# Designed miniproteins, single chains, continued (2): the designs that were tried, part 63

Each design is a single chain, and the fold is of that chain. pLDDT is the mean over its residues in the fold that is shown.

## One batch from the design tools (miniprotein)

Design m6175
Fold by ESMFold2-Fast:
Structure m6175 (fold): chain A 76 residues (1-76)
Amino acid sequence: SLEELLARAKELIELAKTEDLTLTQAIGLALAAIGLRIEAGLLTGDFSGENTEVGKAAEEAIEAALTKIREKYGKV
């Protein structure tokens, strides 16, 4: 299942690179990536996101989605 989680994290990273994502879609990707990071932590015992390949990929997916949210929401 870790291999499946890693593949899903990589898919979320690629989806976050989509230029035509709406704010709602970007938020959905962030929530999916956070859920995946929690699931990876439960399976590995590593909640830092630094010690496993799947944790690192999930953190990258979260960062990519948050970047897209900032981009779509605009500067206040």
Scores: mean pLDDT 78

Design m6176
Fold by ESMFold2-Fast:
Structure m6176 (fold): chain A 94 residues (1-94)
Amino acid sequence: MELDRESLVRARALRGDPAVADELYEIVKKKIEELKAQGLVDDETYERLMKLIEEHKDDPAALATIYLVLDYAIRKGLTSEEIEKLIEEWLKDL
């Protein structure tokens, strides 16, 4: 199966590979910046998301989970409140 590099990094992160945590942190940060640039998150939500990824910067599984929620949110046009709720619910299962 041929996967792009970002998909491979996410797959390794879901398996708990610490070697990809730094790269995944930058990928998730980029997604948060894209959400803010599109006006999908306000300043308060942006600050909360940035704090959340900083708290989980050494947890590749949590970072991969956050990335999946943010990618889904961009595609579906979710509100700031919906994004925060989904992240909270998905992180509870980790």
Scores: mean pLDDT 74

Design m6177
Fold by ESMFold2-Fast:
Structure m6177 (fold): chain A 73 residues (1-73)
Amino acid sequence: MKKLSVDELVAFAEEAFRAGADAETVRELVRKKAIESGYDEGVADMLARGITAEVELRRRGEGTESQRAALLS
């Protein structure tokens, strides 16, 4: 039914990065969290890859600009 949303997984990845985890660790944590919420392993791996890459890119490239672009769409 209602699994953790992508937004909730993004928030979880962001929190892991704030705790000092590197991208590889964050990806593994997000993958496990997605599986626990009911995603299939393959889907969880794809979500973890995409979410971790997006969050890492936003942190390096100033997520504030990405947030502003989303508000304008």
Scores: mean pLDDT 74

Design m6178
Fold by ESMFold2-Fast:
Structure m6178 (fold): chain A 62 residues (1-62)
Amino acid sequence: DDALTRELISEVYDILKENNNDLQAGLDWVNKQIEEAEKSGDEGLLRAAGEAYRYTFTLGSS
């Protein structure tokens, strides 16, 4: 398991708590991380943020 992915998922949990468990708020935040990774060329962050996005999407779907 990737420590960066776990860190991003922990931030998503904080965002969900701050936004009354609005799943879209978590997805929007992770998508911003993906955009920053693309701008900086950080392949590690891009991969981790993509995995966090997928996890966040499934978190409210199951």
Scores: mean pLDDT 78

Design m6179
Fold by ESMFold2-Fast:
Structure m6179 (fold): chain A 61 residues (1-61)
Amino acid sequence: SLGERLGENARRGAETVRANPSRALALTVVAGAEEAVKLDPSPVTREGAEEARRAAAEALA
């Protein structure tokens, strides 16, 4: 489904942020994940956004 693909993209983004932490990448990934939630508000996209925010917080710590 669209939600599954958007959630997968958010999880991939989180993994990328963890592997290569940068402020610009972290902000971009979080923004993309939050936009995905607006397009398809589902548990999958919300979980993806939470994972993206967690990865960003870790990268910017």
Scores: mean pLDDT 81

Design m6180
Fold by ESMFold2-Fast:
Structure m6180 (fold): chain A 65 residues (1-65)
Amino acid sequence: SERIQESTEVSQRLAPALAAPSRELVRESRARGEPELTSAPGGSDFPASATVDQIVERLLARLAA
């Protein structure tokens, strides 16, 4: 079980290198005039966690392609 935590910590240490592209994507989205679709959870049919998973999946797809 601790191995899973250790893997997560290693990923977190590598996260700064991956976080930079995410920041740039947010900046580009703002420059394009796209709305910051962090929709309030109180008015959405699907939870914010689903949106996060979709963003992660898109980033992984971009890295793979």
Scores: mean pLDDT 53

Design m6181
Fold by ESMFold2-Fast:
Structure m6181 (fold): chain A 73 residues (1-73)
Amino acid sequence: MSPEQVRLQYRRDLLTIMKGGSQMVIDRIKKRMQENPDMPQSVKDQRQSLIDNNQKSIQLLTEEIQRLQEQLS
């Protein structure tokens, strides 16, 4: 395997870990919102914004991972 292919694989693996981390954050926030239905609307709005931001990060990471996979094929 070439040094360039090894570098691309490590980068892909790192981005995959980052994507997993963002998903874990979303899952944790959703669980806390379900456990605390009486939380103030402003807190619910803040939590939803965090979910939205993490979902956008997952989309961008998914697109970059796909580009790296295409370079490795």
Scores: mean pLDDT 85

Design m6182
Fold by ESMFold2-Fast:
Structure m6182 (fold): chain A 100 residues (1-100)
Amino acid sequence: SSALEELRKRLEEIRELMLEMETASEEEQKKILKRIQEIVKENARLLEELGDARSAALLRAAGKSVEEAIKSTDREEREKLLDLAGAGVAHAYALAEERL
C-alpha cells in the first residue's frame, strides 16, 4: 500500500491546487494547471509501472483535458474541460484503489 499512499498524497496535492484555482488570477491559473498536468503525467507513469494500464490510460486522458484547458481561450470550454479532467482523475484513483 506504499504505492497507494503515494498516489493518495498526489491526489490530495491536485485537490489543493484545484482549490487554489478558485481564487487565482488567470496567469496563476495557467501555472496551477501546468503543475496539475505534470502530477497527472507522473502518476500515470507510476500506475503503468505498477501494472495498472487502465487507470494510467484514464489519467492520461485527464491530463490531455487539462492540456486543452490550458490552451483554451473560452472560459466555458475551459471549465467543462476541467470538470472532465476532475472526473477522470477521480475515476482513475477509484480503479487504482480497487487493484492496489
Scores: mean pLDDT 80

Design m6183
Fold by ESMFold2-Fast:
Structure m6183 (fold): chain A 70 residues (1-70)
Amino acid sequence: SPLDELRRLIAEGASVEEIARKLAEMLGVDPQKVLEDLERLATRLAIENPDLSPDEIVLKAGEELIEKYS
């Protein structure tokens, strides 16, 4: 599933660009659009949740993005 792949990529230390490419492939969406949405969501979540780690922020952003495109 896209969510399982997201968790795996984060655990492996994949870049935001690599995460966006893989999610775009699985969801059938333009990779540039996914990257822009992921970066926008991560920025908002980082501001709202200053105590979360970068990995936790990317996971939460990716979860919201998957829900949006599913």
Scores: mean pLDDT 86

Design m6184
Fold by ESMFold2-Fast:
Structure m6184 (fold): chain A 71 residues (1-71)
Amino acid sequence: SVGEILRNGALGKLPKEKALEAIRELAERGEYTAVLVALTELIKSGLLSKEEAIELAEELGMDRVLRFLKS
């Protein structure tokens, strides 16, 4: 499950498309903290730039996540 991938720090080991799919699934479930953790993990692993993560958070309407990424 996406929650298990996130808990095990394995999200950054996925192909980029699969990692983005997992983040969209978390966002659909309203899991703001999980989306934030996932995006920061992908930035740290180099799979996403900070700018790409900001753009995705805006697209998903995750205002709490977006505020954190812009700080």
Scores: mean pLDDT 77

Design m6185
Fold by ESMFold2-Fast:
Structure m6185 (fold): chain A 69 residues (1-69)
Amino acid sequence: MSAKEIAEKIVDETGLSRKTALKAATIAKRLLEERDVSVEEIALEIAKQTGLDGDTALKAARIVKELLA
């Protein structure tokens, strides 16, 4: 699944802009492909790089992990 397809799911579930969702999807996908990471760790990186609040970042991280698992 591409980062664009994951971003579309994040937009549908969270209402975030496509640009922000794409950035979140790209970060989460990279982390999951490079190493075994927790949803909480992915959410922290999304929040740091996008400025999203922790709850929204956690929801985005969970969506990506579910789609790639």
Scores: mean pLDDT 81

Design m6186
Fold by ESMFold2-Fast:
Structure m6186 (fold): chain A 63 residues (1-63)
Amino acid sequence: SEASELGRKASEATIAAGGDPELADLGAAAGLSGNVELGVRLVKQAGGGEEAIRAVRELASLS
């Protein structure tokens, strides 16, 4: 539900920025497990911008 939408948002924002959506998905999974620092690092590595980072931070708040 909300977690799926936030994960989708992180991947779509990363695609829009020309980044790696598979790596962004791993970042979202890390965020959902409560590891914000790892999640943010992975979406930055993926080429995700502030929108993707914000989505991962929101995912972590759900855990």
Scores: mean pLDDT 80

Design m6187
Fold by ESMFold2-Fast:
Structure m6187 (fold): chain A 81 residues (1-81)
Amino acid sequence: AREAALKALEELKKKLGDENLAALLEALFLAVSGNEEYREFLEPFLAEMIAKSEAGELTEEEALALLKEKGAEIRKLLEEK
């Protein structure tokens, strides 16, 4: 079951064609799979996204831009090892 989910995630990452979105998706998967570092890193961002969505301030274009920006931060974190 978990292997099938990981394979589906890798296929989705390839289809995204955006390295920042791919990094964000990988980090989200790791966070929900029990990685505390990624969870703590993403939790404030997700709370902000939810708050903006509930306020009606989050368009699809704005959501995508914020996701790409957060993905870029995650990529930098992964590269700084």
Scores: mean pLDDT 72

Design m6188
Fold by ESMFold2-Fast:
Structure m6188 (fold): chain A 65 residues (1-65)
Amino acid sequence: GPAKEAALRALIERAAASLAKKGIDAAAVRDTLMSRLPELLTLPLEEALERVERLAVGVYLDQSA
């Protein structure tokens, strides 16, 4: 529902902002996570939140390697 989408979008923006402070491209984080939003919306909220965190860590590791 709208509340779930708003929560996921807010989490994605916070992840992008946090990684930007570590020198990671915020747009790359945002684009990667937002491209997965339709999939995340089909998952239970807890699983969706875990997937957002995992994807954000993946972007960090790819750009810091």
Scores: mean pLDDT 83

Design m6189
Fold by ESMFold2-Fast:
Structure m6189 (fold): chain A 82 residues (1-82)
Amino acid sequence: HSKLVEAIRQLTKELIAMYTATKKSDIDAALNKLAELVKNIFATSDKDTQDTIKALLQSILNNLKRNKADADVIKFIQDMLA
């Protein structure tokens, strides 16, 4: 449970960093950190944690689409769920 909470916290932090970034290099850096974080979570977590993170990412994706967020961010999260 603590591992899941920390994963959600880190994921949220990187998403906020990406959303508030104004320079292309900062956006790319945040996307790379987010990709490594998600990859590490899926590689090291049990099924319950993986399913919970996938559900959270799907919820975030739906919210981003509704709010017309950056297309690169939307595509990145879609690709993580595929």
Scores: mean pLDDT 70

Design m6190
Fold by ESMFold2-Fast:
Structure m6190 (fold): chain A 71 residues (1-71)
Amino acid sequence: SAFDELVAAMAELGRLAREALAVGDEATRQRIRELLKETEEQVKNAPSIEEALAIVREATREIRRLLEELR
């Protein structure tokens, strides 16, 4: 279901955010915290589960991009 996909996507976002927070400098950690706050607000305001899922997936892509910058 779309709800199960959203739950899985949120878990993956949390996992990657924790990884990025562990290896990033203070500037990177601040950027990640801001991204997570923005993502939470957008998800709360999403009119559907499908739109919430798209928002979470976009945040996950941004965290992956930040992790690649640290390599």
Scores: mean pLDDT 85

Design m6191
Fold by ESMFold2-Fast:
Structure m6191 (fold): chain A 91 residues (1-91)
Amino acid sequence: SREKMLEVLNSLESEFDKEVGQLFLAIENGDEEAALEAVKRLEELGMSPSDAAFLKDLIKRKVPIEELPKFLPLLEEHGEHLLELLKKFLS
C-alpha cells in the first residue's frame, strides 16, 4: 500500500540520516575505518555505488570536515540533503 511504502521510505531516510551523522562524526575524529563503515551502511540504505565511491575517495584523501561543503554538491543524489545535514552538524 502507499502508506506502507511511505513508512518504509521515511524509515530508510531516518536510518540514512543517522548514518550520515555517523559519517560526519567519523571524519571529524579522523577515524577512517569508521567513516568507510558508515559509507558502506549508506550504500546498503540506497546510496548509489558511484556516490559511495566518491565519498570513500574523499575519506581516503583525508579531506577535512570543513572542506566537505565544496564536495557534497558534486554527489549525483542527496548532495543538497547531505550539505543541509552537515550545516546542522557544524552549527
Scores: mean pLDDT 78

Design m6192
Fold by ESMFold2-Fast:
Structure m6192 (fold): chain A 88 residues (1-88)
Amino acid sequence: PAPISEEESRELLRLLDDAVKQAVENKKAGKPTNVSVTFTTPSGQTLSFTVKDVYYTPEGVLVADVDYQTTGSEPQRVEYVSGREPRG
């Protein structure tokens, strides 16, 4: 994945955290857990994240399986841990 600034990373983590929480609520309600987040860089590159599944670890840490895609690229699957930057 392309490197992003510290400010962009912080904003993206906030958006992902909100999306993951929404996916948890959807799962509790028996709805699809799929929640999408789109982040656009100043250069016009669009980063798209789709939460595919969410679960809690034995320690109570929220984890999400996320599809990551940039403008014009094919999707990549990454694991997101609440409060941590996604790695692919």
Scores: mean pLDDT 70

Design m6193
Fold by ESMFold2-Fast:
Structure m6193 (fold): chain A 79 residues (1-79)
Amino acid sequence: MEEALKLKEEAEKLYEKGVKEKNIELLEEAKKKLEEAFLLLGSNPPLNPPPEFVVDLRKIVEEFEKKLKEIEEEIEKIK
């Protein structure tokens, strides 16, 4: 989970630079890192999570999905 959050932070930095510079390569790299973070999150779920942890995990997943969509929309605008 922590590793996935670090990848998300890296993706956010790349996204900010890509938007500022209108650089599609940086946006694609941000998307790739965010997808890797999402996969890591899905690959290591706890076997018996408390209900509160499950709710927090869903919020994190939704945040990742929203961010991926934002990156894709920025790439589409540059195309």
Scores: mean pLDDT 71

Design m6194
Fold by ESMFold2-Fast:
Structure m6194 (fold): chain A 76 residues (1-76)
Amino acid sequence: SMAEQTAIDGALKAAIAGSNGDAEGAKQWMEEAFKRAGPLGGASAIYSAYGAGLENGHKDVARAGAEMARKGYEQA
């Protein structure tokens, strides 16, 4: 589906930003995934960025992912 493909694209871009320690870029991709693929796409991008941040020791990225997850939960 288009939503599924958009979610995959968003998750990949969020993971790449997260792997590079780009917390602002990761946050932007997480927000875009929510806008384009809805809550499920947003959740996929958040988990991808959070995981990439943790794997590469980027605490700021991990915090950004946790913050976006909290905001998504509060809006649900």
Scores: mean pLDDT 77

Design m6195
Fold by ESMFold2-Fast:
Structure m6195 (fold): chain A 103 residues (1-103)
Amino acid sequence: SDEFTQEVARTAAEAMRELLTDPRYKELVDAVESIEVDVEGDGDKVVVTITATATSPENLDKAREVLRLIAQKLRDSGFEIVSEEESQPSPTVATLVLTIAQP
């Protein structure tokens, strides 16, 4: 499970790097002040918590789009996402919690 958790963490970090460096996503990245990713093993699953802070409340939907792009990269990488939960802790903060099944 530790090896699989590290694989998920590496893939999430790569998705963030690609998003931050790809000029196609510049408008989305410029609308976001910070992106944080936490990856934890939880028995037969891995939980990925992605938090994006928008530069303003008006940019919150762009922060949500950033979260969805990272989730899509994990799906495209072959990880089995068994649950996905979006929340809004504040007017400028969006979170996405993904639960990934271990093989």
Scores: mean pLDDT 87

Design m6196
Fold by ESMFold2-Fast:
Structure m6196 (fold): chain A 65 residues (1-65)
Amino acid sequence: MSREELIERAKELIDEALSLGFTLGQAAQYAVLKLMRDYGLSLDEALEVVAEALGISVDELKALL
């Protein structure tokens, strides 16, 4: 899977979690864990992908988690 496809998948996971009533931080955490589990990403790789999907820095994302 390409990085662009992973970013799109992260956006889908975030939107799904938000639609279920999760907070942004919970939705971001859900996307990170799902990318690690389903696509074999490391924590650092999953954080970078989710941060890019949200249009924020990795440091800003870590503050939400």
Scores: mean pLDDT 86

Design m6197
Fold by ESMFold2-Fast:
Order: sequence, then structure tokens, then C-alpha cells
Structure m6197 (fold): chain A 59 residues (1-59)
Amino acid sequence: KKELLKERILEALKEYGKLNAKELAENSNLSYSYITEVLNELKKEGKIKEVAKDVYVLA
């Protein structure tokens, strides 16, 4: 479940260049807190970085 969301986030970042956490939560029917938890895990794994509040790009 969480791994599938991580894969989709990385694919979206590769295609669109950036993601907004609030927009991702709205579009996925998932809570903002859950989305930010998954994004923080990807950030700790060195796969993404936060460049502005709620805005993430590939590392």
C-alpha cells in the first residue's frame, strides 16, 4: 500500500517535475498527514527534496 503510493509519487515527479502535498492529498482521497508522512519517508531515503513549503522535487 505505502510502497505503491511511493512509486506513484516518484513517477509523477519524473513526469511533471514537482508535486504539491496539499494537491496530492486532494487528488488521491488521502489525508494530508498521510501524504506528508509518505513524502517524509521518501525524503529520508534521499529520493526527493522539499524546495518550498509543501513543494517536492526529485533529489
Scores: mean pLDDT 82

Design m6198
Fold by ESMFold2-Fast:
Structure m6198 (fold): chain A 103 residues (1-103)
Amino acid sequence: MEALKARLTEETAFVDKLGPKQALQVGALAAMYFNRSDDLVVAEDDTLAETLLNKAETARNSGDLKAAGKYLLLLSLVKSSDSVIINRARKLGLDLYVEVNQA
């Protein structure tokens, strides 16, 4: 719990220094590798993973690219056992990574 809070603070501060396009690129790339690597993972929480994924989808739909990238990067700190959440996160990451690099 304390490790997760520290990492959420660090990653939030990192994203806040990036431009919207760069934040989205970093977050989208991290989401493509969701549950594939334990290097960034500090907690296992399906509810938190779904909450962050829903926030990223909402931000993307509202055109808030920086917020979308931030929530996708924070999602990469969490591990989920729910295959639906895993597949949604990876697909959203791939779709956004392609979109931001073709713009």
Scores: mean pLDDT 76

Design m6199
Fold by ESMFold2-Fast:
Structure m6199 (fold): chain A 100 residues (1-100)
Amino acid sequence: SEAEKAIKLIKETIEKLREKVEADDFEGAKKILQESIKQLKEILSKIKDPKIKELVESSITLLSILYDNLPKMSLEEAKKAAEEAIKELEKIKKEIEKLV
């Protein structure tokens, strides 16, 4: 299903973001965010369940805020913001998993 595709993509995004944050590679992190946002928007267009749609929209909003703010942050601020975003993504993923 499209919801299962969203779960898989969020999981892959979390794993890739962790890798880039641990490497202090915020240019790589921005590329992951850009691709994940694009793919989540495509999945969102095909989701019919309003609750799952809301959760996927929340993921897109979270990733978009991080993408826009990363270039404006110090390395320490960027690392903390990315770690907090990863934590929120894991919560959203678990909520979608309960509905599928």
Scores: mean pLDDT 89

Design m6200
Fold by ESMFold2-Fast:
Structure m6200 (fold): chain A 70 residues (1-70)
Amino acid sequence: SELEEAARKALEEAERETLRLYLEGKLTTPQEAQAHFEELVRRKAEELARKFGISVEEALKLLREAKANA
């Protein structure tokens, strides 16, 4: 579905951004990288919730499912 595809792309963007910052030396520990990734995932969940008219909780569930299927 469009929603599932949007969730997958949002997860890929969050992972790509976190990796980029790590490679640039802006995130220097695994804990910093994990915290930044979680913040990006939260922001993406809020964007999906607004766009598709679902709850942030439902958007987070879709992002978790996208990660499990990667």
Scores: mean pLDDT 82

Design m6201
Fold by ESMFold2-Fast:
Structure m6201 (fold): chain A 98 residues (1-98)
Amino acid sequence: SHMEKKAEELRKKAEEYRKQADDVRAQTQKNIDLVKKAGEKAAETYAKGRPDDAESVKERIKKNAEDSIKRITDVGDRQVAELEAKAEKYEAEAEKLK
């Protein structure tokens, strides 16, 4: 029936948004990992140049990395929530066509 075809198209659109949400999660994690690696390298390099202040330098770099990770996470979570909300709307519309 035409209603079954419309329901399938809506489910396919929902699946596409779910996949986009997964892609955003993967990219967010990659961005977090890059910030962590950059922070670790910076802490090693700058602390070595300032041995008397090594602990305070490492703590500052760690805090800057944590602040960056929080911003990256907040942006990613918002994008995922928007995509999941779109998927849920299409899934709900498909169920109404039963």
Scores: mean pLDDT 88

Design m6202
Fold by ESMFold2-Fast:
Structure m6202 (fold): chain A 68 residues (1-68)
Amino acid sequence: MYTLELVSPPDSDLTVVLRLNGEEVARAPPGTSVVAEIPVRPGDVLTVVFRDAQGRVVAEASGTVPPP
C-alpha cells in the first residue's frame, strides 16, 4: 500500500491524474492536492499525467514500484 499526494501547482490550470497499470486511480483538480492510498504490488507501473484545461496531456512521468 502506497500513500501518495497528488499536487496540482497553485495558480495552474493543470489536472493531475494518477494511473496504476494504465487505469486512473486518483485525480487532483487544478490548484488542489489529493492524498490517495493505492494498493500497489512490486512491478506495478504508476503513471502521473498532467492535463491542461482542454484535457491535453502536457507532461507525463512513469515509474515502476520497486521489488521487495
Scores: mean pLDDT 79

Design m6203
Fold by ESMFold2-Fast:
Structure m6203 (fold): chain A 65 residues (1-65)
Amino acid sequence: SILEEVAARIRTMGIAFEIGASVEVVSPDTLRIILEKDSPENRKLAEEAKKDLEDVGLTLEVELL
């Protein structure tokens, strides 16, 4: 549902804020997190965000600056 998608997007924004990353809307069903550095900790949190979005039918891309 739209409500579930909105909730997942908000949680993804929270994770991005926690790891110091930016988030971009690539398409209606695809978000992208941009990391300054690919650390094991940042990658783990990005994987959690990716799983959360996939559970509601959305896609997360992870990009390293």
Scores: mean pLDDT 77

Design m6204
Fold by ESMFold2-Fast:
Structure m6204 (fold): chain A 98 residues (1-98)
Amino acid sequence: MAYVLVFVQAESPEATRRAVETARNVPGVLDSESLFSADGRTAAVVLKTKDEETARKVGEEAVERLSRMPGVTAVGASVFRSEEEARRTAREFLAAVE
């Protein structure tokens, strides 16, 4: 298993929620966990994939799709071999933006 952390910043909570749903629906995603900032304009999404190659493709596709969405202002993705490391990074990212 490998994991993708996708982080999104958007103009509104509605745009953030749509971006999260788009990330969750990328082909190759087996499971997902989402964390939202208090204002709802930032999210961190941990996506579970079968292997590191799939994780890289999922991350690239998520960044491409989300970057094209109206109201999305920033997107990034990182690949992790450990779910724990991905979750820790997600929490640290959200703590920094709150």
Scores: mean pLDDT 86

Design m6205
Fold by ESMFold2-Fast:
Structure m6205 (fold): chain A 65 residues (1-65)
Amino acid sequence: MEEEVKKLLEEMKPKVSEEEYKAMKRNAENLLEQIRLARERGNERAKEVAEKNLKKLMEIIKKNA
């Protein structure tokens, strides 16, 4: 998942503004961290919410890549 997000961000980078790239990268990193923390704490509900939000963000990134 992290590698897929990184690849999509790299593909999108030359097609969007630097501000848009930085915002998408920051949002993706925040969601990946939320998934990691939820997994460490055994919070299945928080993990599912963060994964759903990451999936939505990845779909937006794919449309711009």
Scores: mean pLDDT 80

Design m6206
Fold by ESMFold2-Fast:
Order: structure tokens, then C-alpha cells, then sequence
Structure m6206 (fold): chain A 106 residues (1-106)
């Protein structure tokens, strides 16, 4: 699962979004832990955010949050959701999410 998560991230950074989504879905299929699945769903959320598909991004981040086992991964997900609300101009929601991310890291 970890290799496919890393492959998905590289494809996303290259703008190869179809290949990124296929790699993350393969990571979910092969995942042995909920944390590995959370990392994959977080990656899928990032792809949809880059595409401007905010509804699909939020759905994927919500799934990632439900599966996340560590406060570090949960904080990353809150930060990513906050970035969507910031991009939408909802600064109040963005601030609340960033504050939740900070509490998980402290």
C-alpha cells in the first residue's frame, strides 16, 4: 500500500490525475491498516482539490479522517479541509479547521 500511495503522490505532483487516482485506489485495495487507507483517501482528496472538485475532495478527506489512527494524519486532513474553505473564501471555517489541526499537533 505505501508504494502505491507514494506513486499516487508523484503522479498528482506531475498533474497525472488519472494515474494518481488509480494508484491511490490500488493502495486502498492492498492496505493492511486503516492508517494506510487514510493516507490514500487523503491523497484522493488532494487530487480532487487540485481539479477544483471540492465536494469530492471533502468526501475523500472525511473518509480519511474516519480511518486515521494518528493525530498527525488527522491534523494533516484538517489542514487540507481548511485550505478548501480558504480557497472558497470561507475564512471562519478555515480558521476553525486550522485551530483543530494545531490542537492535534500540540
Amino acid sequence: ATIYNNLGTVYKDLGKYDEALKSYNKAIELAETNEEKANAYNGIGAVYKDLGNYAEALESYQKAYELAESDEVKAIIYNNIGNIYKDLGDYESALALYEKALELRE
Scores: mean pLDDT 87

Design m6207
Fold by ESMFold2-Fast:
Structure m6207 (fold): chain A 100 residues (1-100)
Amino acid sequence: SLKDAIESAIKYLEELKEELEKTPESDTASIRQLVREAIALLQLIIQELERNNAPQEYIDKVRELLEELERALRENASKEEVLRLIDRTIELLKEIYEDE
C-alpha cells in the first residue's frame, strides 16, 4: 500500500542519515553513493504517489526535493547540506504518511 511504501521509505532514509552521519566529510565517494540511493528512493516514491492518485501538491514537493538532491550530487554538496536535504525529505514523507 502507499502508506506501507512511505513508512518503509522513512525507515530507509533514517538508516541512510545514520550512515551519512558516520561518514567522514572527506569521503566524497561514499557521500555521493548515499545521495544516489536517496534519489532512487524518491523516484520510487513519486511512482507510488502517482499510482495511488496522491494530491498533486505532495507529488510536486517530492519532485522539488528530488531536483535538490540531483543538484547536490551534480555540485558535490557538503555533507551538512546533504544531511539537511535528507532531514527535509523525512519530514515531508512523515507529513504525507499522517495525511494518508
Scores: mean pLDDT 88

Design m6208
Fold by ESMFold2-Fast:
Structure m6208 (fold): chain A 72 residues (1-72)
Amino acid sequence: LSEEQKQAIIDAAVAEAKKLGLSDEIGRTVAESFLSGDPSAAVRLLLEGKITAEQLNALTKAMKEEMKKLGL
């Protein structure tokens, strides 16, 4: 992925996080986990109760829709 494509996906996750009442930092952390293929940071947020499974699914859906728009 290009830097521009990565940033667009991160921005999509952050925008969805804001709609859900989550911090920008949480949206960014989930996006970085998704882009790296390493789920550990996102799983840690879930285990710590900082994000729900429903919210994590919503962020993942937002990122996948942005990837579709980018032709990925």
Scores: mean pLDDT 84

Design m6209
Fold by ESMFold2-Fast:
Structure m6209 (fold): chain A 82 residues (1-82)
Amino acid sequence: SEKEDVEREIRALRAGIEYLEKLFEKNPDIPEEAKKYVEEARKHVERAEQALKDGNIDEARKHVLEARKALVKAYKLIEEYK
């Protein structure tokens, strides 16, 4: 179902966010801008979770997309740092 698909995407995004947050703890020299994008992604994941609770699948999908965009930006900055 659409709800189950969005729930799976949110879980994957949370796993990616947690991985990067742990990476930042081990590598404090990673640019602050990358950390800000991960924080932006986390806020969008939280909004997506709230939208699902409210039954608004379309709103949840929009926030999932914005979280993905933020994570892509974070990964690019981390890749340039490495």
Scores: mean pLDDT 88

Design m6210
Fold by ESMFold2-Fast:
Structure m6210 (fold): chain A 79 residues (1-79)
Amino acid sequence: MEELEKEVEELDKLVDETVKLADKLNDKKTKLEAEIIRGLAGIAYGVSKITGDESMLPLIRKYKKEVEELLEELKKKLG
């Protein structure tokens, strides 16, 4: 669970950064995509906490990677 908690905390920080940058760029689509990924990761984490099943760790890592890619795309849009 500690590894799963850490990945979720890191994902939340990445989403916050992505949303903040998307707001500055008026990129509503990327903001929405980041928030959806946060919600999906939250559901996966909630299921893991209820079931005690850490098999959701790869899925949460995948979501974290997707948010990292969204953030990189936003940074590339900066002139």
Scores: mean pLDDT 82

